# Designs tried in a protein design run: designed miniproteins, single chains, continued (3). Part 64

Each design is a single chain, and the fold is of that chain. pLDDT is the mean over its residues in the fold that is shown.

## One batch from the design tools (miniprotein)

Design m10209
Fold by ESMFold2-Fast:
Structure m10209 (fold): chain A 85 residues (1-85)
Amino acid sequence: SVDDIIEESVKKLLEALKNKDVQAVVSVIGDTIERLRKLGLSRSEILSAVLKIIRKVEEEVDLSDPNVQQSLGDALRYVSSLILE
């Protein structure tokens, strides 16, 4: 289900951020978007789901940490580039 994909993606993103692995963050987001697309979600529904994932991740991380801020910023820029296509 969409909720299962969201929960799994949050878990994978938290591990990638813990490891400071920007490539893993990008890969998890890309894979999540592809999985949601294969379920037949529209662009707006995919965007809504990805924003929900990012919000859930933000609840679990220290947003005062510059490394976390940079990694989330990189993830948001990547999401923005995919939406503009």
Scores: mean pLDDT 77

Design m10210
Fold by ESMFold2-Fast:
Structure m10210 (fold): chain A 83 residues (1-83)
Amino acid sequence: MIKIEIKRTVLSKEELKEYLKEILKKSFKDKLTRLILHEISEDKVELTELSVEAPPELRAEAAELLNKLFLEIGKELEEKEKK
């Protein structure tokens, strides 16, 4: 079974630093993670965390899915900048 988690959070620059430290520690498990950062203002950053957990036989499929989601969210952020 493939489990997909998407978290979107608005953080201050200090909160972002602490959050990134925690994420780096989690990458040692059977969990694939990608991060997207978008600066909203001088004091605010929007962090999108994409995580996929899969058994060994589905790792390739999980990696493809994660990459596809990463690209789709990147496009959404580009459209927001257009406004």
Scores: mean pLDDT 70

Design m10211
Fold by ESMFold2-Fast:
Structure m10211 (fold): chain A 87 residues (1-87)
Amino acid sequence: ALERGKAMAAGYIAAKALLEGASLEEAARRAMEELDISEELARAAALAARATQTKSLEEAAELAVKEYGVSREVARAAALGARLALR
């Protein structure tokens, strides 16, 4: 669905921002500026992107679900987007 596509794009954008030295808040803000998404989704995507740097995709997605209450499907899409940016 469109929401999964936006989550994946948000994760990608957030991961790129983090690689450039941005904070979690700055990464989330960049995702919100480039995409029409909620602050909650942007923060979840930024957290998943950060976690993907040190954790598996599944662990990063689970962390975002636990911290922000986003759906597991959306969290996994964000983590996947972040992984694509890191490779």
Scores: mean pLDDT 83

Design m10212
Fold by ESMFold2-Fast:
Structure m10212 (fold): chain A 62 residues (1-62)
Amino acid sequence: SRREAVTAFVKELFRKIGLTDEPDPELLEMWVDKVLRDREGFIKELEEAGYTELAKELAKIP
């Protein structure tokens, strides 16, 4: 599902940016919901922060 794909993406995002290998479940759900509400806005935030490759990976999720 889209939520499952976004959840996997957010977990990978947290690992790659060095926040954690195992994010807090409440924090994870908050970020997943943010992405699901405004994917385009989240992609823009990643690009502005310099995470261009992560932005491209998120854009692959329909």
Scores: mean pLDDT 79

Design m10213
Fold by ESMFold2-Fast:
Order: sequence, then C-alpha cells, then structure tokens
Structure m10213 (fold): chain A 110 residues (1-110)
Amino acid sequence: PPEVREARARAFGILLLAGRIAGLSEEEALSLAGRAVDAASREPTVEEQIATLERETVRIISELLGVSEEEARALLEDPSLLVELARERGDAVAAAGGEHAVTNVPVKAE
C-alpha cells in the first residue's frame, strides 16, 4: 500500500540521519531501520503497521539521540529539526547529506 511505503521511506530516512548524528555506521543505522520495518510488517492491518513503525521509530530516535519520546516524536513529525540538530552538533556531512539519507531508501528494492 502507498501509505505503508511512504511511512517506511520516512522511517528509513529519519533513522539513517539519527544514526549518523549518534555516530553509528550507515549499516548499523540501516539494521535498526530494518528491525522497525520488520516489527511493523507483522501487524495485520495497514493502520497497525504504520502505528507500530511510528512507535519503533520514536523509540529508536529517543535511544540514539538521548532525547525524550516527546522530542523524538517532534523529530519524526518534522525531519528538518534533525538537520538542524546535525548542524548544531557540528556534523556538516550529516546536514549536507540529509536529502541523501531520506532518498537512499531500500524500499525501492521491493
């Protein structure tokens, strides 16, 4: 379903950027994103798949960045805040590569 693909693409992009800010490798960040997608794919409905993906993404962002779940949810709702956080933490590569993190989504391999 398109809505699941969109949610998946958003989660991958956000988790790749958050992982980079946290000092993870691209492979480690992709592994975390894959775990969130796998958890979501076991849900019986599209709505439950999206809800589980969102919950797992918020949890991972909170753990990776050391922020509250409320702050992690804000970052999920507005990914531009992740780009600003990357800039503030001195990661010019993450800030410049924010679009690549969002567009380099393995959902295209489905």
Scores: mean pLDDT 72

Design m10214
Fold by ESMFold2-Fast:
Structure m10214 (fold): chain A 57 residues (1-57)
Amino acid sequence: TSAENAAKAVKAAGGDEQDIYLAARGAPSKINSALVAAEAARHHGGDPRAVFGAALA
């Protein structure tokens, strides 16, 4: 998905969880954006539940 592609690109560039969240948020699917952002947060040592909830809102 667009969200997955955006998140992968930002993650590969060394972006933090907020950078990944913003990239994923730009994608057309809110649920896909939230899932991708949450997974990215886990990889950066953040709280995936908090990021998922924020992105889903």
Scores: mean pLDDT 62

Design m10215
Fold by ESMFold2-Fast:
Structure m10215 (fold): chain A 99 residues (1-99)
Amino acid sequence: SSQELKEQALEHVEKAKEAAKQGNVEEALEHAKEAIKLALELIKQGALDDAISVLKKLIEALDLAAEVAKKQGDMKSYLEAEILRGMALIILGIAELLK
């Protein structure tokens, strides 16, 4: 169901934030990728408000991951976080247009 997808997506967003706070940027980015996949499934099912809510929180988690990666000198993870953030912003814009 769309509610179960939203709950799973939000769980991945929270796990991404916690991993980033602990300095585990690679783990944070893996959770962020799963949250993007689940947000796309929410859009496919027409659960646009739920997808928008997930994507906004995901962007905050990716901002944190990027800051942590930059502070650690992990330029690869920093660039991956910025790319995922850009993707999330585009998907958010599409979801808002479809609403």
Scores: mean pLDDT 92

Design m10216
Fold by ESMFold2-Fast:
Structure m10216 (fold): chain A 55 residues (1-55)
Amino acid sequence: MLTLDQLLDIIINAADRAEKKVKELKAKGIKVSFKDFVDEFAKALAEERAKAEAA
């Protein structure tokens, strides 16, 4: 069972990764919608959760 602190770290890391990806896309002149951000956040969240489960 994940602790509240572990869950919070997963969410924070996923949000940071999604924000970084959006910033990189904007730097390339690509327009990013809120849906694109949500999709990147969902991918990052799944990956961070998988890492936590593997540890």
Scores: mean pLDDT 79

Design m10217
Fold by ESMFold2-Fast:
Formats: structure tokens, C-alpha cells, sequence
Structure m10217 (fold): chain A 71 residues (1-71)
């Protein structure tokens, strides 16, 4: 579970960095929202609710940074 949680956070961060580099800002924002939604769904499948919360918090922070870059 911990290893899976770390993998989810790392994968979400990579996807968000890629999305932030999309030249169309509207498309970049849509992709970021999709990544957040997907990661929330995957985190909800973790058996440990504390790990699920940790993934969600880390992804929320990464998304805020990516949204600033997408402007």
C-alpha cells in the first residue's frame, strides 16, 4: 500500500508536469482536472484510508503548482 501510494503520487506529478507544458492553456487545465480525478479514484481503492488521504493531499499540492504554470 505505501509503495502503491508513492507510485500514484509520482505518476500524478509526472502527468501534471507534462500537462503544464501543453501550449493550449485551456487544454492544459482540462488535462490537470482529468489527472486529479483519475488519481482520486485510484487513491480511493487503497485499503489504508490514511494513505489515500496522503495521496490526495500530495496531488492537490502538485496540481496547484501546475495550474500556476499553466496560466
Amino acid sequence: DRERAEQLIEEARRRMEEAARIPDHDEAVRRLVEIIRDTHEQASRLSDPELSREVIEAVEEAAAEALRRAQ
Scores: mean pLDDT 78

Design m10218
Fold by ESMFold2-Fast:
Structure m10218 (fold): chain A 61 residues (1-61)
Amino acid sequence: KTEAAVKIVAYTLRAVGYELEGDYDKAIESYEEGIKLARDSNDDETVAWLEKKLEEVRKKK
């Protein structure tokens, strides 16, 4: 519950950090891990938001 939310935030921040560095491969991996945790938690809003972010990063690659 709270543990999953903390991990999702951690992966999201890591992904944003990698995007700022131009490391899109690591950003994609971090977003994918966050999406998996959000799906396991049935958090459809977070899944949709992270999938949108993942698509934006993939377009830059």
Scores: mean pLDDT 80

Design m10219
Fold by ESMFold2-Fast:
Structure m10219 (fold): chain A 80 residues (1-80)
Amino acid sequence: MEKLRKAAYEAARVFVELRKQGKSLPEAIEAARKVLKEAGLSDREIKAILMGILYAFAKDPNATPEELAEEALKFYEEMK
């Protein structure tokens, strides 16, 4: 559980940072995916967290990394 939370926060931070640098949405998604894979998450956890980040970002493009991570964790819990 702590591992999943830390990975989600790091993935959201990397996603927002790349978007601020002007990287495309696909590039930011792939960088976030790499963070989650390197953290040792399962394919199901990676998919849920990435979909949660994307959903939260689509709803509020100005959301902070912390806000994106918390929404992604809620999305994952709802899919259990």
Scores: mean pLDDT 83

Design m10220
Fold by ESMFold2-Fast:
Structure m10220 (fold): chain A 91 residues (1-91)
Amino acid sequence: PLPEEERRRLAAEHRARYERAREAAERLRELGDRFAEAVRAGAPEEELVRLLEGIKEAADEVAGGEVAREITRALMDLAGLSEEARRRVLA
């Protein structure tokens, strides 16, 4: 069995990692909501690109880069973004 001090240290590390992932997941949800609203409102493509860049970053923090790219590609397809805008988001 682990010493008490070692167990407390590991528990604190796990809690810190969980909190970071939870905060990233909350950001992803909020940015997703803003993106959906921006698409409905007919926001400029530049605004959609900024939101997608944020979504990509948050999704990477939660699920890693491959899943983040899949999510952002799907959202770009739904919004009908130009080839130029898509390249900027995926860079």
Scores: mean pLDDT 81

Design m10221
Fold by ESMFold2-Fast:
Structure m10221 (fold): chain A 85 residues (1-85)
Amino acid sequence: DNFVRIARDIAFGSVPKDVLREVAEKYRFLEAKSKEEMIERLKKILEELLKQGHLPQSGYDTLLNLIRTGVLTWEDLLEGFLSHL
C-alpha cells in the first residue's frame, strides 16, 4: 500500500535498523496483545527516536500533521513499522 510505504519512509527511512529494533524491544512492542496496544507502544517508540535524534523534529511534525488531517492513519504507521523491522 502506498500510504504504508510513505509512512515507513518518513518515520523510519533515516533510522538504522539496529536502533529501530533496540527501541522496539525497549518498549516490548512485539509483546503487545492488541492493535491498539501496539499503536500506543509505537507512539512511545517515535518519541524515543525523536529524543535520540534519529527521527528529525520536522519528520515527526509532518507525520503527526498527516495523521491529524486523516491523510495517514496510525494503522498505516504500524504496518510500515512492522514491515521495516
Scores: mean pLDDT 80

Design m10222
Fold by ESMFold2-Fast:
Structure m10222 (fold): chain A 69 residues (1-69)
Amino acid sequence: MDEIEKLKEQLLEAARESGIALKNNDGLGATLSLSRSVRLFHELSRKLPGSEVKEISLQASKAFDEAVK
């Protein structure tokens, strides 16, 4: 329960960091944050059904879009 909440929070933070890096023209930082996001997403996909993972993915996408703006 708390482990999944931590993974979700870390994924959202990695997405936000990626967006901030892109906004600052830090392509390397953006790539590294995206790599972390992929690993966290994979961890969540092992623990949760696809519908839950899809919702978290949409939240991460929104966090990224908000940070890039």
Scores: mean pLDDT 81

Design m10223
Fold by ESMFold2-Fast:
Structure m10223 (fold): chain A 80 residues (1-80)
Amino acid sequence: LKEEAKEHLIRAARAAHQAGVVEATNLFGKALLYLEDGDIDKAIEYARKALEVARQAGVTDAVEHLEKAIKYLEEYKKKK
């Protein structure tokens, strides 16, 4: 769950970077930092902010990976 969330965040970040959506790079960095720190609520918060930026930019690959990452983060939060 945590590793799957991290993998999808990294894939989303790569897709956004390749599409030139530099605004999202900082949000992905924060989501990954908070995930590593164990602050799942903030990881979800920044992943959702990155998702909104990716949706507005039309980066479908990033949107798909972010939606999956958020699902894994929510599941990991329930796992405690």
Scores: mean pLDDT 81

Design m10224
Fold by ESMFold2-Fast:
Parts: C-alpha cells; sequence; structure tokens
Structure m10224 (fold): chain A 104 residues (1-104)
C-alpha cells in the first residue's frame, strides 16, 4: 500500500482537506478488498479521479474507466448478495470519518 501513500501525499501537497484524503484512502481500501485492481492500476485510477479531466481521455485512461465501471457493477451485486462485506466497508468508513473529525 506504499504506492497509495504517494497519491495521498500528492493530495496533501495540493491542499486537499483531511476528509478528501481519507475518502481517497477508503476508496483505495475498498478496491483492494474487492481484489479487482492491481496496486499500479489502483494508483493510476486514483490519480485519474484526482485530475481535472477537460480533454480527451487516453486509451489507457479509457481502459481504467471501464474497469472502474465493472467494479461498480460488482459492488452493486455484492451489496445485495453479501451485506456482511458491505457492512465492514461501512464500519471502516465511519472509523475514518471519526479520525477526520478528531484531527480537524
Amino acid sequence: MEAIEKVVEKYRKQGKSLKEIKMVELTAFALVEMDELEEEELIEMLELLGTLQTSELSERQQKLLKKLEEIGKKLEKEKEENSEVYKKLEELAKKLLEEVEKEE
């Protein structure tokens, strides 16, 4: 998860709020737990989401967006079929939000 920390540090240097940074960390954790992306793909996905997209997407970025769409469909399916995994992610989100409130 060191590669995710690099993206988080970039966000801190850009002046993103602690809440925004924790949301990126939570998203990264969820994607890793779903085992849908390799760490390198996850970093590129987070960088893509953090960048203002005003121009045409590259072929690589289009492929990453398709993977994100497929992951979204799987998460919707798991939300209905495996509420336990969804509950664990919700609990983790609450803990991270509590840390944000404690720090800020």
Scores: mean pLDDT 56

Design m10225
Fold by ESMFold2-Fast:
Structure m10225 (fold): chain A 96 residues (1-96)
Amino acid sequence: SELEEKARRILARAVRELIEKLPNMPDSVIAEIARVLAEAVRKLLSGEMSFDEAYEEALKKVREIAKKYGLTDEQIDAILEIVRKAFEELKKLLEE
């Protein structure tokens, strides 16, 4: 669907920003973050989760990944800012 395609483009941009802003981040960590964001967005688009529920799940899972891989506070803040911007774009898309 067009909505799913636009949501995928928002996620693809977020993943590109993670790579560009965090060049020392292992590819495996970026991939795991991408997977949890994709799952939250899938649940949002299917109606399994509200916007607030999907955003909170994404933030929670990203923080769990950060603890698992021992990310610095600076790295965590950068990731959370990218996630916040992606969900702001998703919110505008869904307010149609």
Scores: mean pLDDT 87

Design m10226
Fold by ESMFold2-Fast:
Structure m10226 (fold): chain A 64 residues (1-64)
Amino acid sequence: SALVERGREYAERAAEAARAGDGEKATLLGSHAVILAEQGGDPAAAEEMRERVNRALREGGLPV
């Protein structure tokens, strides 16, 4: 699904932002990733993206 693929791109950028210490950007991009995966009909991918972003936030010492 093109929506799930775009969601994965957003999740990747969200994790990068979290590792850079930008919690606001990480949360915004991560939210978009999850919404795109859900709209693409893949709730499992949405959950994987959510966990990936949350893990990156935790590793960066940012609020989850």
Scores: mean pLDDT 85

Design m10227
Fold by ESMFold2-Fast:
Structure m10227 (fold): chain A 52 residues (1-52)
Amino acid sequence: PEVQVDARSPAELPQPLVEAGLISQAEGDALLAVLRRDPRRIGDWLAPHGRR
């Protein structure tokens, strides 16, 4: 998709990714743990992946 930003809450991002089957349940849990530690980490994570 051309829209890179769709999540307004870092805690919500892993859930839709898991629901869409883009990542595993374990990966979603790990991502959530990282985002809870530093919620702005999502911006850094999305920057290289959601640039296009």
Scores: mean pLDDT 58

Design m10228
Fold by ESMFold2-Fast:
Structure m10228 (fold): chain A 80 residues (1-80)
Amino acid sequence: SSKEVAEELLNRIRKAVENDDWAGLFELLGRLLVFLEENRAPEDVMEEVARLVQRIQESTDPEERRKYVEKLVEVVKELI
């Protein structure tokens, strides 16, 4: 189901952050955005997730990146 796919993506995102795998994280964030668009997520949720993805990519502080990822996971969990 789409919920199971979303949960798998979120679990992989969390593992990438735990392993400081930033390249893997950025690939997974791209896949998450495509998944949300294909599953017709509400536009306000899409905009919030895209903004958080941009904040994660632009951040130079690993701890700040982790905080934005936590917020992103919460936003997506509320949707599924």
Scores: mean pLDDT 87

Design m10229
Fold by ESMFold2-Fast:
Order: structure tokens, then C-alpha cells, then sequence
Structure m10229 (fold): chain A 56 residues (1-56)
């Protein structure tokens, strides 16, 4: 349903923002480093995990 999709979207966005706020300094460089790539992976993983938890 639309409500379920909205909950998934909000949960994923919130989780992504929390990781970005905690790790944001390594992303500010703009240059693709191993550290910035690891943070990008953490953002995706956190969003996916939050979406999976909403689907339960």
C-alpha cells in the first residue's frame, strides 16, 4: 500500500541521514577515497536495513 511505501521511504531516509551526520566529515572532501566509499556503503546498508525492519 502507499502507507507502507511511505514508511519504507521515511525509514530509509532517516537511517541514511543519521549515518551521513555521524560520518559526514569524510564525505565533505568530494574526492573518492576508500573512507568516503566505505561511508557511502554504510549509508546504503543502513537505509536497506531500516526498510527491511519496516517490512516485518
Amino acid sequence: SMDELNKESLAGQKAALEVMEKEGLVLRGGEPTPESQAVAAKVVQAANKAIEEVRK
Scores: mean pLDDT 73

Design m10230
Fold by ESMFold2-Fast:
Structure m10230 (fold): chain A 55 residues (1-55)
Amino acid sequence: ADARTLATFDRDGDGTISEAEFQAFIDATDVDGDGSISEEELERILRVVRTHYAQ
């Protein structure tokens, strides 16, 4: 996907949160464990991540 799509998924992980934490979160939420779930679900997960980051 383009940079914008990637930034949406990894908005905080790319520069703030660790991918390991993001992946662990995805694994717990969607049990994908591959680090790449549905785009819509990723947006939902991003909200939670952003909440932690915005804190």
Scores: mean pLDDT 53

Design m10231
Fold by ESMFold2-Fast:
Order: sequence, then C-alpha cells, then structure tokens
Structure m10231 (fold): chain A 100 residues (1-100)
Amino acid sequence: MTEEEKERKLLITALSQLMLFAHRYLGIKPEEVAKLSKEELIELTERLIEILREEGGDPVEIRLLERILEILKNLEEISKEDIEEALKLVEKTLEEEKKL
C-alpha cells in the first residue's frame, strides 16, 4: 500500500467517526453531515469537543475528535468520493448496532 492510500483510509475513517459522533450526541443524520463543507465539518467537530468537555465525556472520545479536527484542518479539500465512502461505512455500522 502507498502512503497516499494510507492517508485516504485515515481520512475516510475520521469522517465516518465524525458522522457517528454527530449522530450520537447531536442527532444529526450521517447523510446531513455528508452535505457539509470542510469549514462546516471543522465547526461541527469543535462543537462536539466542547459538548463532551462540558458534559464530562470520555477522554478517549475527546482525543479522537481532536485528532479528527487536526486531519480536517490539514486538508486543502475533501473529495466527494471520500465523503461517500465514509457515509456508506457509517450506514453499515448503524445497521449492525441496531441488531445488537
């Protein structure tokens, strides 16, 4: 695997995790997060970090969101293809959680 493929997988994973956190804590559907710009995704991530810090949330989840924020801030653009792949992963995860 190339370094480019590793960075892409990391980004897709970060986007999918952000969509799951937004659904869990704010009730925002993953498909709505998928419509957001990079700047709006950064704002959403910062808001989730603030909520979890104020509510005494899990420090591991806060660190994960801080890592997602760093990834988003270091990107010039997010491809529509990467957003669509992240959305598909989230939809499968939510269907499996509903069965458990």
Scores: mean pLDDT 80

Design m10232
Fold by ESMFold2-Fast:
Structure m10232 (fold): chain A 115 residues (1-115)
Amino acid sequence: MIKLSPEKKEVVLRAIDEALAELDTYEPKSDKPPIIPVKSRDEAVSTLLAEAARRASPKVETAFAGLFPYTIDPEKLSDEELEKQVRLPLEKLPKSFRDYARAVLEEARRILEEQ
């Protein structure tokens, strides 16, 4: 199982909860998936999201992989950067990905809560 430090787990869970709340107010303006230039992500967070996407849907895993580029030095990723890595892609997701994003985030939350 993916294991985060207790501090990182708390930050990621908070970011997931905030992202889920934002999805409830999200109104899509386009059917085209946005390509968000996220320049860094924590390896543990990216592994968590990939595993959650794999469990929710293989097609969703492929879509999310394009939104989360590889990180440099995951140990240097701050709590603020972790929150930005989780939340930034969701703000611009088209409606066709909204339900999938919700399913992936709920599965990620479940994985972390099981630890």
Scores: mean pLDDT 54

Design m10233
Fold by ESMFold2-Fast:
Structure m10233 (fold): chain A 102 residues (1-102)
Amino acid sequence: AEKGAEEAEEYAKKAKEAAEKGDVEGAAKYASEAAKYALRSGKEAGDGVLGSAGAISGIGGEASARIGLKKGTEEAKKKGAEEAALGAETAAENARRAAEAG
């Protein structure tokens, strides 16, 4: 669980940096990776609820970024990237809570 939480936290940092640089595709990718590690951390800790909540947050962030890319406006892209970074951060927080519980 600890390694899963550390990986989710690293991907959340990368998602934030990508969003700050306007890299919407990078933010989406890193939010998706944070979701995977949150789910893994939850499974390893025996806390499927925290793992699932983290995965939902990261996947939701990825979806928001991809919707922004499809709309193609600078405003939609910026909002999507910010939502991806937030989703990745929430995934990392849930992964950490699962690691602390296990």
Scores: mean pLDDT 79

Design m10234
Fold by ESMFold2-Fast:
Structure m10234 (fold): chain A 97 residues (1-97)
Amino acid sequence: MRYRATGVFEKKNVTDEEVEEMKKRALEAAELVQQHPDIRVLRLEFKLEIDADGNKVAKGTVEVEAPDPELAEQALRAIAAASGMDLVELKVERLPP
């Protein structure tokens, strides 16, 4: 049995330096969680957008797989927390056999 957790996270009013620091922290956290034999980080993407007010917004998407939904959610939340971004969406789904 496998589960996939997908998270969307963002931070408003960021500088280019803050974005690079957030990416570094997220990558370091993903590397740590991926050292767990049953956890796999499938996706870690970052985008920088300009909002309607002209402010820079950092956006991230992360996907992890684990043998149980709690472990998948914990791994994803750890990556989001390490990045310093706000977790705005979290979904956990059971994968087909």
Scores: mean pLDDT 82

Design m10235
Fold by ESMFold2-Fast:
Structure m10235 (fold): chain A 79 residues (1-79)
Amino acid sequence: AREELERALAALREAAGDPLALLLAAGVTVQKMEAALGPEAARRVAEVFEEALSTPGATGEQIAERVVEEARRALEEAE
C-alpha cells in the first residue's frame, strides 16, 4: 500500500549514512513501488538507483534523494 511506500522512503533517507543500509532500503523501496504502482514504476526507481550509484562522487544522501524524487514522480503520474 502507499503508506508502506511512504515508510520505505523515510527509511531510505535515514539509511543514507550507511552504504549497506542504503542498498537494503532501496531494495525495499523497489518492492513497495511494485506493490503500490506495478512493475514499470518499480523498474524506473531501480534504474534511477543504479544511475545514482554509478555517478562519481555521489553521496548516500544524494542517492537517497534521487530515488525518493523518482518514487514521488511515479506516484503523481499514477493519480
Scores: mean pLDDT 80

Design m10236
Fold by ESMFold2-Fast:
Structure m10236 (fold): chain A 102 residues (1-102)
Amino acid sequence: NKALTEIEKIQEKLKNTNVDELVAEAEKYEKEGKYLAAAVIYQDLVLLEPDKEEYADKAFELLVKTGQVGAARIFYQDLYRAYPKHPFFHKRAKEALDKLAV
C-alpha cells in the first residue's frame, strides 16, 4: 500500500516533530514566498491527518499557484485511491478535474 508506506516514511522523519510545528513551518514558507516548500509540508500533513480537509485544500491551492498543474490534477485522485471511503477526497477529485479543465 503506497499511502501506508508514505505515512511510515513521514513518521520516521518526523518522530521528534509535532503537527503544530509543521503547520508553523508551512505558514512561514508561504509568507516567504516559498510556495513549493509549503506545498510539500501540507502534503505531509494530509498523510498524517487526512481528516483535516484544510491541509488537502491548501496543498492543492499551492500546487496550482506554483504551476504544478499535473501534480494538482492527480493529487485528489491519488488521495481518493488511498482513502476510497473518504467522501471529501472523492468530491474534491471530481471538482479538481472540472476546475483544471476550465
Scores: mean pLDDT 75

Design m10237
Fold by ESMFold2-Fast:
Structure m10237 (fold): chain A 64 residues (1-64)
Amino acid sequence: GGEAGDRGGALAAAGGNEEGARAVGKASQDHDTERSIRGGEGALAGLRAGDAEAAGRGAKQGGS
């Protein structure tokens, strides 16, 4: 049903975010789960922060 799919769409977006963090843990199972998970989380956070700053800089350059 289309009605059920509509609700699933919003939940899928939230669930996908959590699954992304879990995927990082799976990759580090070969080495050291705890260290890789923490490293991945820090790296992801840094990427998001850096990307936001770069976007802000570009907006100012394209302004007046």
Scores: mean pLDDT 51

Design m10238
Fold by ESMFold2-Fast:
Structure m10238 (fold): chain A 72 residues (1-72)
Amino acid sequence: MEIDYSEEIEQAIKDLESEDKETRAEAVKTIGVLAKEGADVSPAVEALEKALKDEDEGVREAAEIVLKIIKE
């Protein structure tokens, strides 16, 4: 049976809207790990694309890597 990661994805999307850049960076990494484990992270794609324009360079770099994993 496939594991349902919807709760983890919802939490990560919420964390991407955090004022704390460390929290946003961790949220991007969490989505990347879930995508590699075969989770459907489609609900997070729009939030990840917004993270490409983030104020923090680390958040932007992580979002680019994760989106590349999802789209390839």
Scores: mean pLDDT 80

Design m10239
Fold by ESMFold2-Fast:
Order: sequence, then structure tokens, then C-alpha cells
Structure m10239 (fold): chain A 88 residues (1-88)
Amino acid sequence: SPEELLAELEALNAELVRLLERYRALLADPSASPEEIIATLREILALLDRIRAVVERLLPYDPETTRAALAQIDRLKAALEAQIREIE
């Protein structure tokens, strides 16, 4: 149902906020290892895949807004994947 999808999306967005806060903390920490940064970026990518799957299921309800959201998720994923390759 749309209500179940929105509840799942809210929970996933809360997890995303926590991971982004962790990522920012690691970037501000001169003792953080490249491995810790990459691991956190990979966790963010996995979460974005889960968010994308939920958003895609909303496509029949609001096609235009949903397509824009999917495009933004795909751009963000590509940027994070490029960042991982640069660190590796």
C-alpha cells in the first residue's frame, strides 16, 4: 500500500541521515582511514538502492515526481561510486 511504502521510505531516510552524519564526521577526522570512509560510502550506496526500490514502487501514484526522484538517486549513486574509485 502507499502508506506502507511511505512508512518504509521514512525509516530508510532516517538511516540515510545517520550514515551521512557518520560520513561527515569521518571526513572531519584526520585519523579516519580510507577503508572506514569507503565502508561508510558503500553502506550509503546500499541504502540508496533500498530507497530507490521503494521510490520505484511509488511510480504508479505520482509518475513525474517519482521519475525526478529516481534520476536524483541515480546521479547521487554515480557520484558516490566515483568517489569510492578515487579513494581506492
Scores: mean pLDDT 87

Design m10240
Fold by ESMFold2-Fast:
Structure m10240 (fold): chain A 91 residues (1-91)
Amino acid sequence: MIKKVSEEELKRYQELLQKAVDEINRLVDEAIARATDPEVRRRIHLLGVAYQMRALAIVEEGIINGKSLEEIEAELQKTVDDLRAELERLL
């Protein structure tokens, strides 16, 4: 049975996802600006796509599994931190 999610909760989930996607795009853009090798730039783009898909999955699975907003936000933050670490290793 799908939990009846309030309009306010749906809005909060959308805001958390958008915030994570915006931060992922910011990190990708900053990394691309620092990269001098075209193959490294290509890998940065692919990481950006992979991490955006992961962020979407975290929010969707969190809603389905009835996770709190705080739990979803923490998982999204960890995902952003993981991307930052991978980008620094790549550069």
Scores: mean pLDDT 84

Design m10241
Fold by ESMFold2-Fast:
Structure m10241 (fold): chain A 76 residues (1-76)
Amino acid sequence: MVVESVAQLCRDFLAEKLDNVTFVELLDQLVPGFIAAFGDYAYTLDNKSLAVLVAMVAEKYNLEDLALQCRQKAQE
């Protein structure tokens, strides 16, 4: 279920369990065409930028608390 996958990605990001490559690959599964749109540049995005993108996806699925936590962590 996409909603639970988004929630789990947010939780793993907040727990600092995700390396950059894994984060990008999981985002591509949730946002089809993400890697295609950014190409190799997607793998150069920092975790702060990836956190904002995950927060936007979480907001789309009404995961407001997780989205807010991801945005706050993206601000350090």
Scores: mean pLDDT 74

Design m10242
Fold by ESMFold2-Fast:
Structure m10242 (fold): chain A 97 residues (1-97)
Amino acid sequence: MEKVDKLLERARKAAEAGNYDEFRRILAEIASYAFTLPKEEAKKVIDKVEAFLRDHRHLLTPEELAFAEEILRIMKEAVETGDRDAALARLQELLSR
């Protein structure tokens, strides 16, 4: 999970800098990566994102937190249903907002 750890560190720096666009792009990249993984590995990515949000909640704006919670919801639904196409469609809709 070195790729996810590096992406989460970049997300932390983007949040600290107030760079919402970069924060959104990084979380979307993590979700897209998780959709390519087997269920067991995708669950590990979800666990890392949940831990990141728990540990860094105080750094996030309400908008960043709401976006991150929605990304987690999409990732969890993708793991539960196995429907990666539906998950990608939801991610694209979220990014268009």
Scores: mean pLDDT 84

Design m10243
Fold by ESMFold2-Fast:
Structure m10243 (fold): chain A 74 residues (1-74)
Amino acid sequence: SEEKKKIAEFYLAQSEFFASMGFEAESKNMEGLSYFYRGEYDKSIKKFEESLKIDPNNKLSQKNLEKAKKELEK
């Protein structure tokens, strides 16, 4: 949908913004959300896992990883 495309573009822009500031874990989480809203769940999972390698206690990345895995199982 057009709405999901705009959400994905928003999260991609946020990912680039966080990366430019050196916030690598946050950048990976936002990149994962961009892939999620594009329906690319395998790529989304990889980005959330990359975020969690940098910050294992990031509850948002943990929650987002669980959601992406559930979508891939469908």
Scores: mean pLDDT 88

